# Designed miniproteins, single chains: the designs that were tried, part 23

Each design is a single chain, and the fold is of that chain. pLDDT is the mean over its residues in the fold that is shown.

## One batch from the design tools (miniprotein)

Design m774
Fold by ESMFold2-Fast:
Structure m774 (fold): chain A 96 residues (1-96)
Amino acid sequence: SEKLKELEKKLEEAVEEAKKKVEEFLASESDEEKRKKFYEEQLKKLLELTVKLLIEYYQTVYGLSEEEAKAKLRELLDTQGVAAEKTRAALLEILA
């Protein structure tokens, strides 16, 4: 539970930083394609961090190897269906 709270705080800080970066970019950029690309880039960075923190969580709490933690996350994505198709595809690419 303590490790989960630490990882949750790191994720919350990263989300807040990404939100500020997106808001600043969108305030100065009117091109819709550039706006979408920047948003997708920031989202991908957050997904990469989320995967890294979840791997660290499974390694620390459950004693899994990095490969075992990645396999667990791939299985959870397949079983739970908790991600939109594009988000799911990005997460599976990061876990490959």
Scores: mean pLDDT 75

Design m775
Fold by ESMFold2-Fast:
Structure m775 (fold): chain A 103 residues (1-103)
Amino acid sequence: SSARRRRLERLEEEIERLVEELLTTTDPEKRREIRERIVRLFEELARLTPDPARAELYREIARVLRGEIAASDEALAELARLGLISAVLRSIGMRLDAELAAK
């Protein structure tokens, strides 16, 4: 439990560091590599967290970052809190496209 908590904290800190690196990175290939690494870290968080609701949120964020789904309101808030603004905007676009297609 204590070792798992420290591992979870380190993973969260690494995600925050990588998001900060994204803010200063303009190269599309490097941005893709950083995003792929962030995805892997969220998948690891989902595997290690003892909280089922947090595990589901982390898995959803990983799928959103891969462009597979639009974020829920909870995932959208978490992405915004972390500064993953491109993923936030993409999810809003996907929601808008779905709404427009229904008309």
Scores: mean pLDDT 83

Design m776
Fold by ESMFold2-Fast:
Structure m776 (fold): chain A 99 residues (1-99)
Amino acid sequence: SFTTDTLTKTATVAEGETVTVEFELPRPLEDGDAVGVTVRDAAGNTVGTAAGTVRDGKLYSVSSGAATVTAEAVSPTVIKVTLTAAGGTYTVTVTVTRA
């Protein structure tokens, strides 16, 4: 069964600081689920991404882009995104693609 859940939040980052954003999922993470994170600036440009697959109830994400983005499963229903970027307002989108 191929199901995708998409959640979006805004985050404001002070210059050179780190911000955390928690996403509460509509259903628990299962092994094999793919998690993608996209971070966009106020102009709509993608500044960072993270991607990983859930294994043994854990998520290990690989960051790419100018911003540092990590995603961590802190519980089966909560993904914590950590963002380090230039000062500004960002849109953080988490997509969970079910196995």
Scores: mean pLDDT 83

Design m777
Fold by ESMFold2-Fast:
Structure m777 (fold): chain A 70 residues (1-70)
Amino acid sequence: SASEGLGLALAHEAQRYGREKGWSAEEVLAYARELGERLAAQASPEDRPAVREGTRLGLELLRRIAEAEA
């Protein structure tokens, strides 16, 4: 789905940027959340629900990765 694709892209981007910056898992999650909010704000009203769902899925994936690495 479009939301799953967005979630995967968001999670990948946040992890990549976090690695470049030497961020903790908490900082990566905070960045992903902020990026998701920015994308939702820039999206059309009809697209916002899909952007919000994609952000939720991306954050869930990032949390699972952090738990597996702990």
Scores: mean pLDDT 84

Design m778
Fold by ESMFold2-Fast:
Structure m778 (fold): chain A 89 residues (1-89)
Amino acid sequence: MESKLEEVAEKIKKEVSKIEGVLSVEYEIIGNDARILVTAESEEAAKKAKEVIEKIAEENKDKGIVLEGIGIYKEGDKYVVSAVLKAVE
């Protein structure tokens, strides 16, 4: 489905994938929500990914895209950024 939510999620995937130390970026569209998962090799790469996600979400807030939640957690020797974007249409 080529919705505004999917467009924004795809843009996040593309921009976050350019960050040094980001190992993978995945997203799933579930109804009006996009769940984004980023795996990073370092805390700095994870923080950079979080910053990029927050910036893109903020730029699309007036277009009905809201960042419902975002967090960073450590998994073994890696860092994971988990984010949920919601379409308010």
Scores: mean pLDDT 84

Design m779
Fold by ESMFold2-Fast:
Structure m779 (fold): chain A 83 residues (1-83)
Amino acid sequence: LLEEIEKLTKEAAEAALAGDAEAAIKAAEEALELATKIPDKDEALEAITYTTTVVTSAAEEAGLEEAVEKVREAAGKAIKKIL
């Protein structure tokens, strides 16, 4: 599970750096959804924070402002889902 989240997070960051906002958002959303399946809430929150930080940093560097916004929105929904 954590390995899959890390792989999807890297895939999302690489897509963002390549300018593919749609692929970046999709991979990030999949990683965030998997993070909500982690039984421990603290570990789930760490995984959500990791994915959000890595992907939004890559999207900001690439100038994909809409992708940054959508990934942050998805992260907020994931956090609410585990609380």
Scores: mean pLDDT 83

Design m780
Fold by ESMFold2-Fast:
Structure m780 (fold): chain A 97 residues (1-97)
Amino acid sequence: KKLYEELVERTLARADYLASKYGPEEAIRWLERQVEAAKKRIEELKKQGKNPVFEYYELAAHYEALARLYERMGDDEKAQQWRKIAEEYRKKAEELS
C-alpha cells in the first residue's frame, strides 16, 4: 500500500510539472510512453518466470496519473475509465504480493 501511494505521488508530481510547463497533452504523451514501457517490462519478467509485482504497481500509478490529468481537463468519463484500469492493476499487484 505505501509503495503504491509513493509511486502515485511521484508520478503525479512529474506529470503535473510537465503539464504546467508544456501543457497537459505533453504530460499525457509522457504517461502513455511510461505505460507502454511498463507493459513491455511486465511481459519480459513473465517470460523469465519472475513475478512483476513492482511493475504492476508502476503501471497502476501511471494509469492513476492519466486519470488525474483527464479529470483536470474536464474529461471525467475518460478519467473514470483510466482510474478503473489503475485499480485493477493495483489489485493485481496486491494479490501477487
Scores: mean pLDDT 85

Design m781
Fold by ESMFold2-Fast:
Structure m781 (fold): chain A 81 residues (1-81)
Amino acid sequence: SEKQQRIRKLADQLLRARRRGAPLEVLNKLVEELMKELGYSQETIEKNRFRLVTTPFGREQWAMDTDLETLIARLAAELRE
């Protein structure tokens, strides 16, 4: 469906942007667009924005709410079939 194609495109864009180290603004814009397509409220979208975290090995990485990141990974897997 058109909605599934939009979700797939946004999920792929988010994963590629994250892989290339895109700025937080770009990542959060893609998260907001993806969550709107999934029907989430604005309050839920704001709670699930990417944040910069320091790993135990002294490296910086982007992280987000675990439930949303798990959902994105599941959607990426399901839409490949």
Scores: mean pLDDT 64

Design m782
Fold by ESMFold2-Fast:
Structure m782 (fold): chain A 97 residues (1-97)
Amino acid sequence: SQAALQAQLEALQAEIEKLLATKTRKEEDRPKIYELARELAERLLRERLKRNPDTPEEEVERAREKIDEIAEEVANDPHVTPEVIELAGRVLELQAK
């Protein structure tokens, strides 16, 4: 059901917003957050390329170079926990049809 899928997406997004507003990461989790963010960014790029198979190679290379930069920015946000990235991954999985 499209309505059930939309309700799940809204519930996950609400939980992410709540966690970002109420939780702070442990400094010991920063490397784990970096690796999880990098994996999520790589998955997002792969799904984008499946939808856009004619993407120029130079654009793909630039996007790959940006993955590490994005992962560092996410890992430097004190409110991003491993749970937030896990939930973001679930949102991505539900949006991939």
Scores: mean pLDDT 82

Design m783
Fold by ESMFold2-Fast:
Structure m783 (fold): chain A 92 residues (1-92)
Amino acid sequence: SEDEIRNEMINTLNNVKKYIEENEKNEENKKELTTIIEEMIQDIKNGASLSEIKNKIDEFIEKMEEKISSIDAGAIHTILYMNMHNIKKLEE
């Protein structure tokens, strides 16, 4: 169901948020990155399209790269995009 797909993506984003809260050492970066994730979760709950979610993920990765995050931005990006591809496959 669409609700199951939305909940799965929200669970993935909550796991990424937890990882950032536990691993990001810079408090400003932690706040900015977790805020972007919270905005993505809210957008998904409000029925955002996959393209809108992809744009938010790209913004999130850019922010991590600009802020020299202690978190592996590439690994997080890979996890999020893999989940987005799985969601799209379930919608087809």
Scores: mean pLDDT 73

Design m784
Fold by ESMFold2-Fast:
Structure m784 (fold): chain A 77 residues (1-77)
Amino acid sequence: NIEKAEELIKQGEEKKKQGDYVGAALSYAMAGEHYELAGDLKKAAESYYKASDSLDKAGNDASGEQFRRKGEELDKK
């Protein structure tokens, strides 16, 4: 689970480097879900913040706000 999350972070980083912000956001959001399932709430929050930032860069502010809030809820724990 953590290994899959780490692979998804790398995929998101590569997509972001290529200017595919929507694809990067998807990879980061999936990584956050895998970290959450593994109980790594800090890395899950960080992954959702990366998804939020990527969606903002893609011009999808509403979806970006959703992931930002999800990261904030996990940071509370």
Scores: mean pLDDT 84

Design m785
Fold by ESMFold2-Fast:
Structure m785 (fold): chain A 99 residues (1-99)
Amino acid sequence: SEEDRRRRLQQQANDLQALIDLLERILAARSEAELRAVVDEAAAWAAGQQNPAMRRLMTGMVDALRAARSQAELDRQRALLADMLRYYKEQLSSLQSQL
């Protein structure tokens, strides 16, 4: 039904908003402790995620951030996350236009 379609789109929009919020908090982290806390929260969110593709995406990002051993590696990951943030904000806007 149209109501079922709208509910699915709303759930997708809510999931994208949660992802966007986590990405913004990772990028805004001012210390290693703050970054670690948000990354741990992102890992917990990913583990609870029903969408396997989203779970894989978030787990991969968490693993890459945790594996970074230098500021240069962390900066490269942050640049990729900034690009992803722009992409998902555009996807959310497009999805919301269908509601």
Scores: mean pLDDT 85

Design m786
Fold by ESMFold2-Fast:
Structure m786 (fold): chain A 88 residues (1-88)
Amino acid sequence: SELEALLARIDAQEAALREKMRAAGVAEEEIDAVVEEARLQALAAVYLELHGDEELIRRAEEIARNGTEEEARAFLEELVRRMEEELK
């Protein structure tokens, strides 16, 4: 499926980023933090592309333009939660 293909791409990108950062001598704790943030953003973007209606996309644009960092984080976490429910 398209979702499975996109998730596989995210997994491959995560693995590549981890290897690149390890080769650069970055500590595992820093690698984990960077990778977790990148994965959260990538998964949220996938959910918006596959399941986002006009209202969700408009809300994402409004938060990106006028929202706080806390509101942006909460929105990303909401989108990832919605995707996890879709995979059940």
Scores: mean pLDDT 79

Design m787
Fold by ESMFold2-Fast:
Structure m787 (fold): chain A 61 residues (1-61)
Amino acid sequence: SPAALRARVDAFEARVASLSPAEAAAAHTELVRAIFEDPALSPEEQEELVLRLLDALAAHE
């Protein structure tokens, strides 16, 4: 569901600083896949969540 995916993105943002770069990249890849596999998300909502994940990953370095 969109709400469940937003909660997973929120959890990723909260935990990314504690992950290794490889772990962060793997978690990011899996979440991007989950976002694009959810038929209930609009293209705009998919873009919102993907950009949030990219921002969180960029801040991790």
Scores: mean pLDDT 81

Design m788
Fold by ESMFold2-Fast:
Structure m788 (fold): chain A 80 residues (1-80)
Amino acid sequence: SLEAEVQALDARFSELAERLQTLPREVQDEFAARVAPILREMQRRAAALDQSDRQALLDVAREALERLIAVAEEVLEEAA
């Protein structure tokens, strides 16, 4: 289900976020700067949706998590 997919992505992002917190502050700041425009875009898209449209809200959440995970993985790879 889409809910299960979002839950799995959230768990994956949480793992990556914990690993990012072990990196130097400068690397954490770079991650924050790279994800800021993504978060703003996704927040605007979610705000424009009908709050009763659970499917559309979950689709935005899934896309947001996929994009955040991709940036986190790139930053972790670059820091290695």
Scores: mean pLDDT 86

Design m789
Fold by ESMFold2-Fast:
Order: sequence, then C-alpha cells, then structure tokens
Structure m789 (fold): chain A 91 residues (1-91)
Amino acid sequence: MRERVAALEAALRRIEDLGLRYLRGELTMQQVIDGVRAVADELEPVAPLVAKYMRQKADQMEQSDDEQARQLLGQLAGYVHLQRIAEESVL
C-alpha cells in the first residue's frame, strides 16, 4: 500500500511536470503523450488499472487537437490524484 501511494505520487508529479513543460514550450504535445505512456509503463506492476486508464487517455490525446489533449492531461492528473488519496485512506 505505501509503495503504491509513493508510485502514484511520483506519477502525478511527472504528469504535472509534462503539462508545465508543454506550457513553457519545452515539449511538443507528442512528447507529452509519449511521457504519459512511459509513466503508465512504470506504474503497470504497482497500479495496473491506473496504468490502463493512463494509456486510454494518451490514446485519446493522440487523436485530439492540442487544446483538447491539454484538457485530457488535466483530467488524467485529477484521476491519479484521486487514486492517490484513496490509497492513503487505507493506510
């Protein structure tokens, strides 16, 4: 449980960093999408359902324009945050 909370916290921070770097013009949206998929791969052994949801959102972002993709990234960050809070509640 504590390992999963730490993994979800790290994933959330990485997703937020990807969004901030995109807003600064440091990353393209495709690099953000690739980053989300990389985070999902790292989460798969610890939180497979969260990883699946992240991949689904990355696929939706790839089929969207940049503004819609940015909104989907925000929805993903919110979802991961709620999962982290839920896991903390059982510790």
Scores: mean pLDDT 84

Design m790
Fold by ESMFold2-Fast:
Structure m790 (fold): chain A 80 residues (1-80)
Amino acid sequence: MEIELSEEARKLFEEVGYPKKMTLGEARDALLEYAARHGLLDPEDPTRIRFPEDHPLAKLLGKTEATLSEVLEKLREMAK
């Protein structure tokens, strides 16, 4: 399934070189690469990411901690 990112979400994925329209698998891989580059992966739980309040993901989600699945679901909501 293809998703079309919001303008704000597109800026995050632009940093890792992914297109505006992508599959859910590509979006997951882009998010994982972004999280790894910025040191956002939780070392105790590899399914979670943590970020400061001023981070773009905190603005997107309204919180400072999320699973990769939660972020992908939010991106799907915003893409529709």
Scores: mean pLDDT 69

Design m791
Fold by ESMFold2-Fast:
Structure m791 (fold): chain A 107 residues (1-107)
Amino acid sequence: DAARRAALEEAGRRQLEEARREAERRGWAIAEGVATREADGRRLTARVLAFTDDPANAALLERAAQALAELAIASAGEALRLAPPAQALMAEAKAEAVLVQTETAIA
């Protein structure tokens, strides 16, 4: 189980790095978002890399990346409220994103 978790974290990290390099190679705009939540002795961290081929939307891209990171760590009820505006920002920015989540024990 620990080995499977490590493999999934490594795969997610590789996906994030690959997406970043591809976006940089294509000259696309890139923004990163990070959010962390602690509950029940656990720390959940979400890292988002958002990118778009439309650099005019770079400011929206930063907001979209952060909104997605916050959505990823949200409770079920909060996610229902956060998902529509996050999706709208992604659509307006013409953005795609890669999301990596990690969960660790803190107690």
Scores: mean pLDDT 79

Design m792
Fold by ESMFold2-Fast:
Structure m792 (fold): chain A 69 residues (1-69)
Amino acid sequence: SRLDELKQQGESVLQTVKTDLDAQNLSEEERKEELDRVVDRLTTWIRQTAPEHAEEVSKYLDELKDKLL
């Protein structure tokens, strides 16, 4: 489904960012700030691309962000 595709795309981006952040030896606070920025940008893109799924995907990405911290 489109919802599952958007969740997968967002998760893929967050996983890539996590790998990059892990290499940078950042504090937990700095990691959280960067992940928050990425989720905000993804949420903006989803609102423009598929507004009907924006709330559900944003919630999913926020929950995933907390697990990646």
Scores: mean pLDDT 84

Design m793
Fold by ESMFold2-Fast:
Structure m793 (fold): chain A 77 residues (1-77)
Amino acid sequence: ELEKLLEDLERDRQFARILVAMLVGEPELAKRLEEAYERYRAGDTSVLPEIEELNKRIDEAMDAFAAQVEADLRASR
């Protein structure tokens, strides 16, 4: 069951990435990532580059979110 355990861990990681996208206010990226992961699990390997690009965009959105929070905190009275 090692392969099954690795698949479950990968799925949990995928779910965590989707949650991060939702938390930083990017629900469209979260939805696209979820759809891409579903296609990959269905055997469509052509989505691998899309998954990589979406994860990069989520990382960029996280950086932008952190910068906005920092700016808002500095602007607070």
Scores: mean pLDDT 79

Design m794
Fold by ESMFold2-Fast:
Structure m794 (fold): chain A 98 residues (1-98)
Amino acid sequence: MEEEKKRLEELMRESEEQYAQLYPDAAEAERAVRRRYAELSMEKVLEYKEKYKREPDKETQEKLEKEVIEELKANLSEAERAAFEKRLEEHRRRAEEL
């Protein structure tokens, strides 16, 4: 668990750095939402691994990702939600192009 948590923290830092490079004009509030998304994603993956003692398969990863997005959206303002959804789509699109 500790080594896995450390690896996920490294992935979160890399993701934050990539986001900053792609969106240097992103406001701190927007970056805070992105950080919260990464934290929730890590929590869901770690909970799954602790409960089932295995890595989540692709189908399970997609389910966990949807749960994280819905949970995050429920706690965001309308403006934060719109900005988050727009950046998620742009980031996903750019990742597919690369």
Scores: mean pLDDT 72

Design m795
Fold by ESMFold2-Fast:
Structure m795 (fold): chain A 65 residues (1-65)
Amino acid sequence: DDLDYLIRLIEETYRKAGKPEEAQRDVERLREAVARLGPDENHDTEAAKEIVRITRKLIELAGIS
């Protein structure tokens, strides 16, 4: 449920910040990035960057804003 937990956090945090449509977009981005990383040991730099970007935005909206 790690992905489900993050998705809920994104939806909740973005909604509180007045960005519900961006929540939907970033949820799709997160799902895509996680799918690309998958169960493979190989590190996909682009997918990892997307996860970091979304995580940073989540922290900014939740903790700083």
Scores: mean pLDDT 75

Design m796
Fold by ESMFold2-Fast:
Structure m796 (fold): chain A 85 residues (1-85)
Amino acid sequence: MTLEQLKERLELLKKEIEENREKVIEEAEEMGMEREKTELLLEAYKAALEGKLEEALEYLEKAGEEESKPTLERIAETARRAEEA
């Protein structure tokens, strides 16, 4: 995988989150997750995909979910490296 392909993939994932945001929230709510928590988690992943680690971690803390912290850190680092290429 090239850095160019990675940049395109990160951009595509951001678009998929935005385009399917309401559907993901509704499906999570049907599975017993709170809408507000799901919205915060999606915002955390979106911020991480933009390389904004501090913002992503703030959303994660508000969601009350710390287990995803290593995943968000990896995503944000990957996004930052892609931006520098």
Scores: mean pLDDT 77

Design m797
Fold by ESMFold2-Fast:
Structure m797 (fold): chain A 72 residues (1-72)
Amino acid sequence: MKIKVDLVDADGKRHKLEFESPEEARKAADEEPNPVLRAVLYSAAQQLEMFGEDVEIKGDVVAWAAGGRAGG
């Protein structure tokens, strides 16, 4: 089981990360200077620990932080 993250930050930088365990994701989150990406990594690690399913997150960090209006 694994976590895949493919996000673009507010500066337009793309972050493509893969972790094989929630511990790896948490360690990356502890070292992550972007507070939104850090929160996303902690959330993904927690979801993997709770449900044991692969976690995949894609999108813009700015849109994610804003809780983007999906129009659905």
Scores: mean pLDDT 70

Design m798
Fold by ESMFold2-Fast:
Structure m798 (fold): chain A 86 residues (1-86)
Amino acid sequence: IKELAKELGIPEEEVEKFVAEAEKAGISQKDIEAFFRALLELGAKGPESLSKLVSKVGAGAILQRLRELGVPEDVAIKLVGIASNI
């Protein structure tokens, strides 16, 4: 996670907040990691806020890629929602 987020250029404070909110929502470390991988594979590039990267890539594209990576649909929706509010 930390290494993936660093490659994306996301501020460490935003990464910590996102991970904390996702863990509170009962989301696994594996699914959180898949979210950052989805952003990298879709060509998301910083330095940008997490919410701005999600907006630039598009929620639909992120949701589709998360599903391809094996993330359940309800979890993928929660991850995108959390990231959009950072």
Scores: mean pLDDT 79

Design m799
Fold by ESMFold2-Fast:
Structure m799 (fold): chain A 94 residues (1-94)
Amino acid sequence: SKEEKIEKLLKALRGLADELNVPEEKKEELLKKIEEALKIEDEEKAIEEIVKILEEFLDEINVPEELKELIILGVKNLVRYAYTGELKVIDAPP
């Protein structure tokens, strides 16, 4: 269900924040903002809001640009999966 996919997305984001040594208070603030954005019915608008939240957050904690781009791409794909049920595999040429 969409609810189960959202729960998995939030768990993945919590794990990522833990790996980046984000303080608990900032982690909870980020997750609340993302959860609120996930209430947006329109997939495109939800993705735009989530990307904005992540860009602001990752800049605040000084994540390198290359890692920031990868995190944002990964989260966008997980949000699309939660809304559509389809995981877009980026086919990397061998």
Scores: mean pLDDT 78

Design m800
Fold by ESMFold2-Fast:
Structure m800 (fold): chain A 55 residues (1-55)
Amino acid sequence: DRRRQVERLREERDRKLREYGRLMRESSQEEAGTVIGGELGRFSREKTAEIRALG
């Protein structure tokens, strides 16, 4: 169960990271750095913490 939860969280994180990567490419430099970059950073940290807590 824990392994399955970790795998699911990793897949979710990777999928969202790809989505944010696309958004950053399509956005202005300032938008990417201050809005999307900030959101990506927070999401990445939160998901990594969740994975670490489960594993």
Scores: mean pLDDT 72

Design m801
Fold by ESMFold2-Fast:
Structure m801 (fold): chain A 93 residues (1-93)
Amino acid sequence: DAVERLLAEIEERTELTEEERELLRRVMLGEISAEELAERAGISLSTARTFLYVMRLLREAAERVLRGEVSEEEARKLVEEELRAAVAARAAA
């Protein structure tokens, strides 16, 4: 499962509380609004929207790899390019 794999990789790099893990799962599944995420995480709505967009891209890329539509290397490259674009857009604002 793409969501469980992504959560496991995040936990290898950073310690998550039970609440943070649940929040990230809901984000990856698209089950949380930008407003709710902003409130729970204490971030701006703009940041919450960007984060939801990035998490959706990661999940879609992982699903496409699992279906054999793209390679893992292609998916990684696409996600990196989208992340760079999002960071550049944020820096320009």
Scores: mean pLDDT 71

Design m802
Fold by ESMFold2-Fast:
Structure m802 (fold): chain A 77 residues (1-77)
Amino acid sequence: MSPIDRALQAARDGLLAGKSPQEIADAIRELMDSDPEVPEEARKLVDEAYEKMKGATPEEQLEILAELISRLQELAA
């Protein structure tokens, strides 16, 4: 399983467990930071999403997370 596939699985599991978008973003960042084989573009997308979430409402954070998941899926394909 690729680093991106692991991150996508963590996002899915977090959403099913009722974790906040911020908690899910934190888990994704931790997975990316622990794996040196992660593409730089994927790390950048995660970092940009994390920054956007800092001032966002819960609804906006969910939209930001959904966009991140979509873009990571594109990189994994």
Scores: mean pLDDT 80

Design m803
Fold by ESMFold2-Fast:
Structure m803 (fold): chain A 76 residues (1-76)
Amino acid sequence: SRTERIVAELLAAEGGPPEEREALEARAIAELTGGLTPEKVAEWIAAGDEEKLAEAREIMEKELAPLHERFLEEVK
């Protein structure tokens, strides 16, 4: 899966330069959210595009939900 590949890439970068890991994390977020970037979100906020902002929130919630559920199971 995309998540497994991303985790493997992040683990492989562990112990390397911090800049490389930060770049991989930013790429992972963009890939998991279908290309969502801080720049695009800022443009939508400036334009008052509530539809795009709502879509972005839905995408983030959907991609984060499995991680959130796993975390909750660990603390139960």
Scores: mean pLDDT 66

Design m804
Fold by ESMFold2-Fast:
Structure m804 (fold): chain A 79 residues (1-79)
Amino acid sequence: NPEQKRAAFIELIQTSPLHHAAGLIAQLLTSPDTPLANKQLAAEVVKEYGGPALLSEVKKRLEASPDLDLAQEALELLG
């Protein structure tokens, strides 16, 4: 259920420490096993609810990722 997943991502970024939320989101975005729909949803939530600090931290973690192709796709989703 996309609505329940969206609510869970919103709760994660609102209730978790910044670095913990950024780490989990970056891991989901660079996982080959994560469906594209879930990656798009996580990116939308970060852009809408995460604010500039979380967006910056997620992008920093993607730039440090060894999975360059998946990290580039994730950076494109984040804009």
Scores: mean pLDDT 83

Design m805
Fold by ESMFold2-Fast:
Structure m805 (fold): chain A 96 residues (1-96)
Amino acid sequence: MTDSTRYFMLGVQYYNQGNYDNALTYFQRSLDLSPDPNSRVSIGSLMMLGDVYYDQGNYDQAIQYYQQARDRALRSGDSLSQQVAQQRIDQIQQQM
């Protein structure tokens, strides 16, 4: 397992525990260590950063991370992540 993937998994573990401070730290570390900015791990880390901010009620930050995930998913041809990120952006904008 790469260090990027390892930190992503730690971020998911902390997120599931409701420990958002550690989740944010590990997802950011996963991004920083990812060898490919358009990789599944990089896109996943951006999506999870968006999910953490969404759960905290910080919708402006959530939208920014989902937009970054969508744009990287578009570049990589990851249609599923692009669709999920766009749906999350649309949902937040309709609720604001």
Scores: mean pLDDT 87

Design m806
Fold by ESMFold2-Fast:
Parts: C-alpha cells; sequence; structure tokens
Structure m806 (fold): chain A 95 residues (1-95)
C-alpha cells in the first residue's frame, strides 16, 4: 500500500537519525516526506491518518528503545505535530 511505502521511508529516516544524522535534518526530511504524502492524489485522508498513527507509534518505540536525546525527541515531535495538523486539514477538506 502507499501508506506502507511512506512508513518505510519514514522508518529509514529514523534509522539514519539513530546512526548520527543531525536532528534538524531528520525533522526537515520527515516534513518533506509529509508534504510528498499530502500531494499524493492516490492517498486518502484515512490513509494519511493511518500514516500519522503508525509514525507516532514508531517514534514512541524508537525514543524508548534508543534513549534518544531531548533534541532528537523535540525534532521528531515537531515533525509528528506537522503531520497530524496536515492530516486534520486534509480530512476537513474531503468532507
Amino acid sequence: SKVDEYIKKALGILDQLKAGMDPEEARQKIIELVKELEADESVSAKEFEEFVRRFTEALIRVAKEYNLSDEEIQALEQAASYALLRAVIKKAEEE
């Protein structure tokens, strides 16, 4: 599914962050991925919500497992908040 493809890309960015990528670079890459997902006409509002849910669950898991720094957690929280806001807006527009 398209959601699975975008989740794999998001998990790839999280893996790069764990490998020493700058937190701000990871934040920007995830925001760019969210913009790509939002622009993908084949992705429904429900699928966008599914992406946000799965991404947030992955963030919580990664933060706990790898004992991420406060800076890394803040960068990921900002990216997740952006994704949530865009999903809410897309759902409202698809009424």
Scores: mean pLDDT 84

Design m807
Fold by ESMFold2-Fast:
Structure m807 (fold): chain A 73 residues (1-73)
Amino acid sequence: NLEELKKLVEEGEEYYKKGKELLEKGDAAKGTGYVLRGIGLGIEAGLQIKKLKEEGVEVPKELEEKAKELGGL
């Protein structure tokens, strides 16, 4: 379960980074889509973290902070 969470965070970071690069290049449509996908994955990761913590699973603080930065939650 923590491995799935880590993959979600890593994937979200990659989408967000690529989206920002595309926006800087002037590809507003594609860049915005990638940024939104990254944010969505961050929100999904945040919801998974909440569920894992309710189940008594200890989640690394680094993953919590990254999910917060991506999803704004």
Scores: mean pLDDT 81

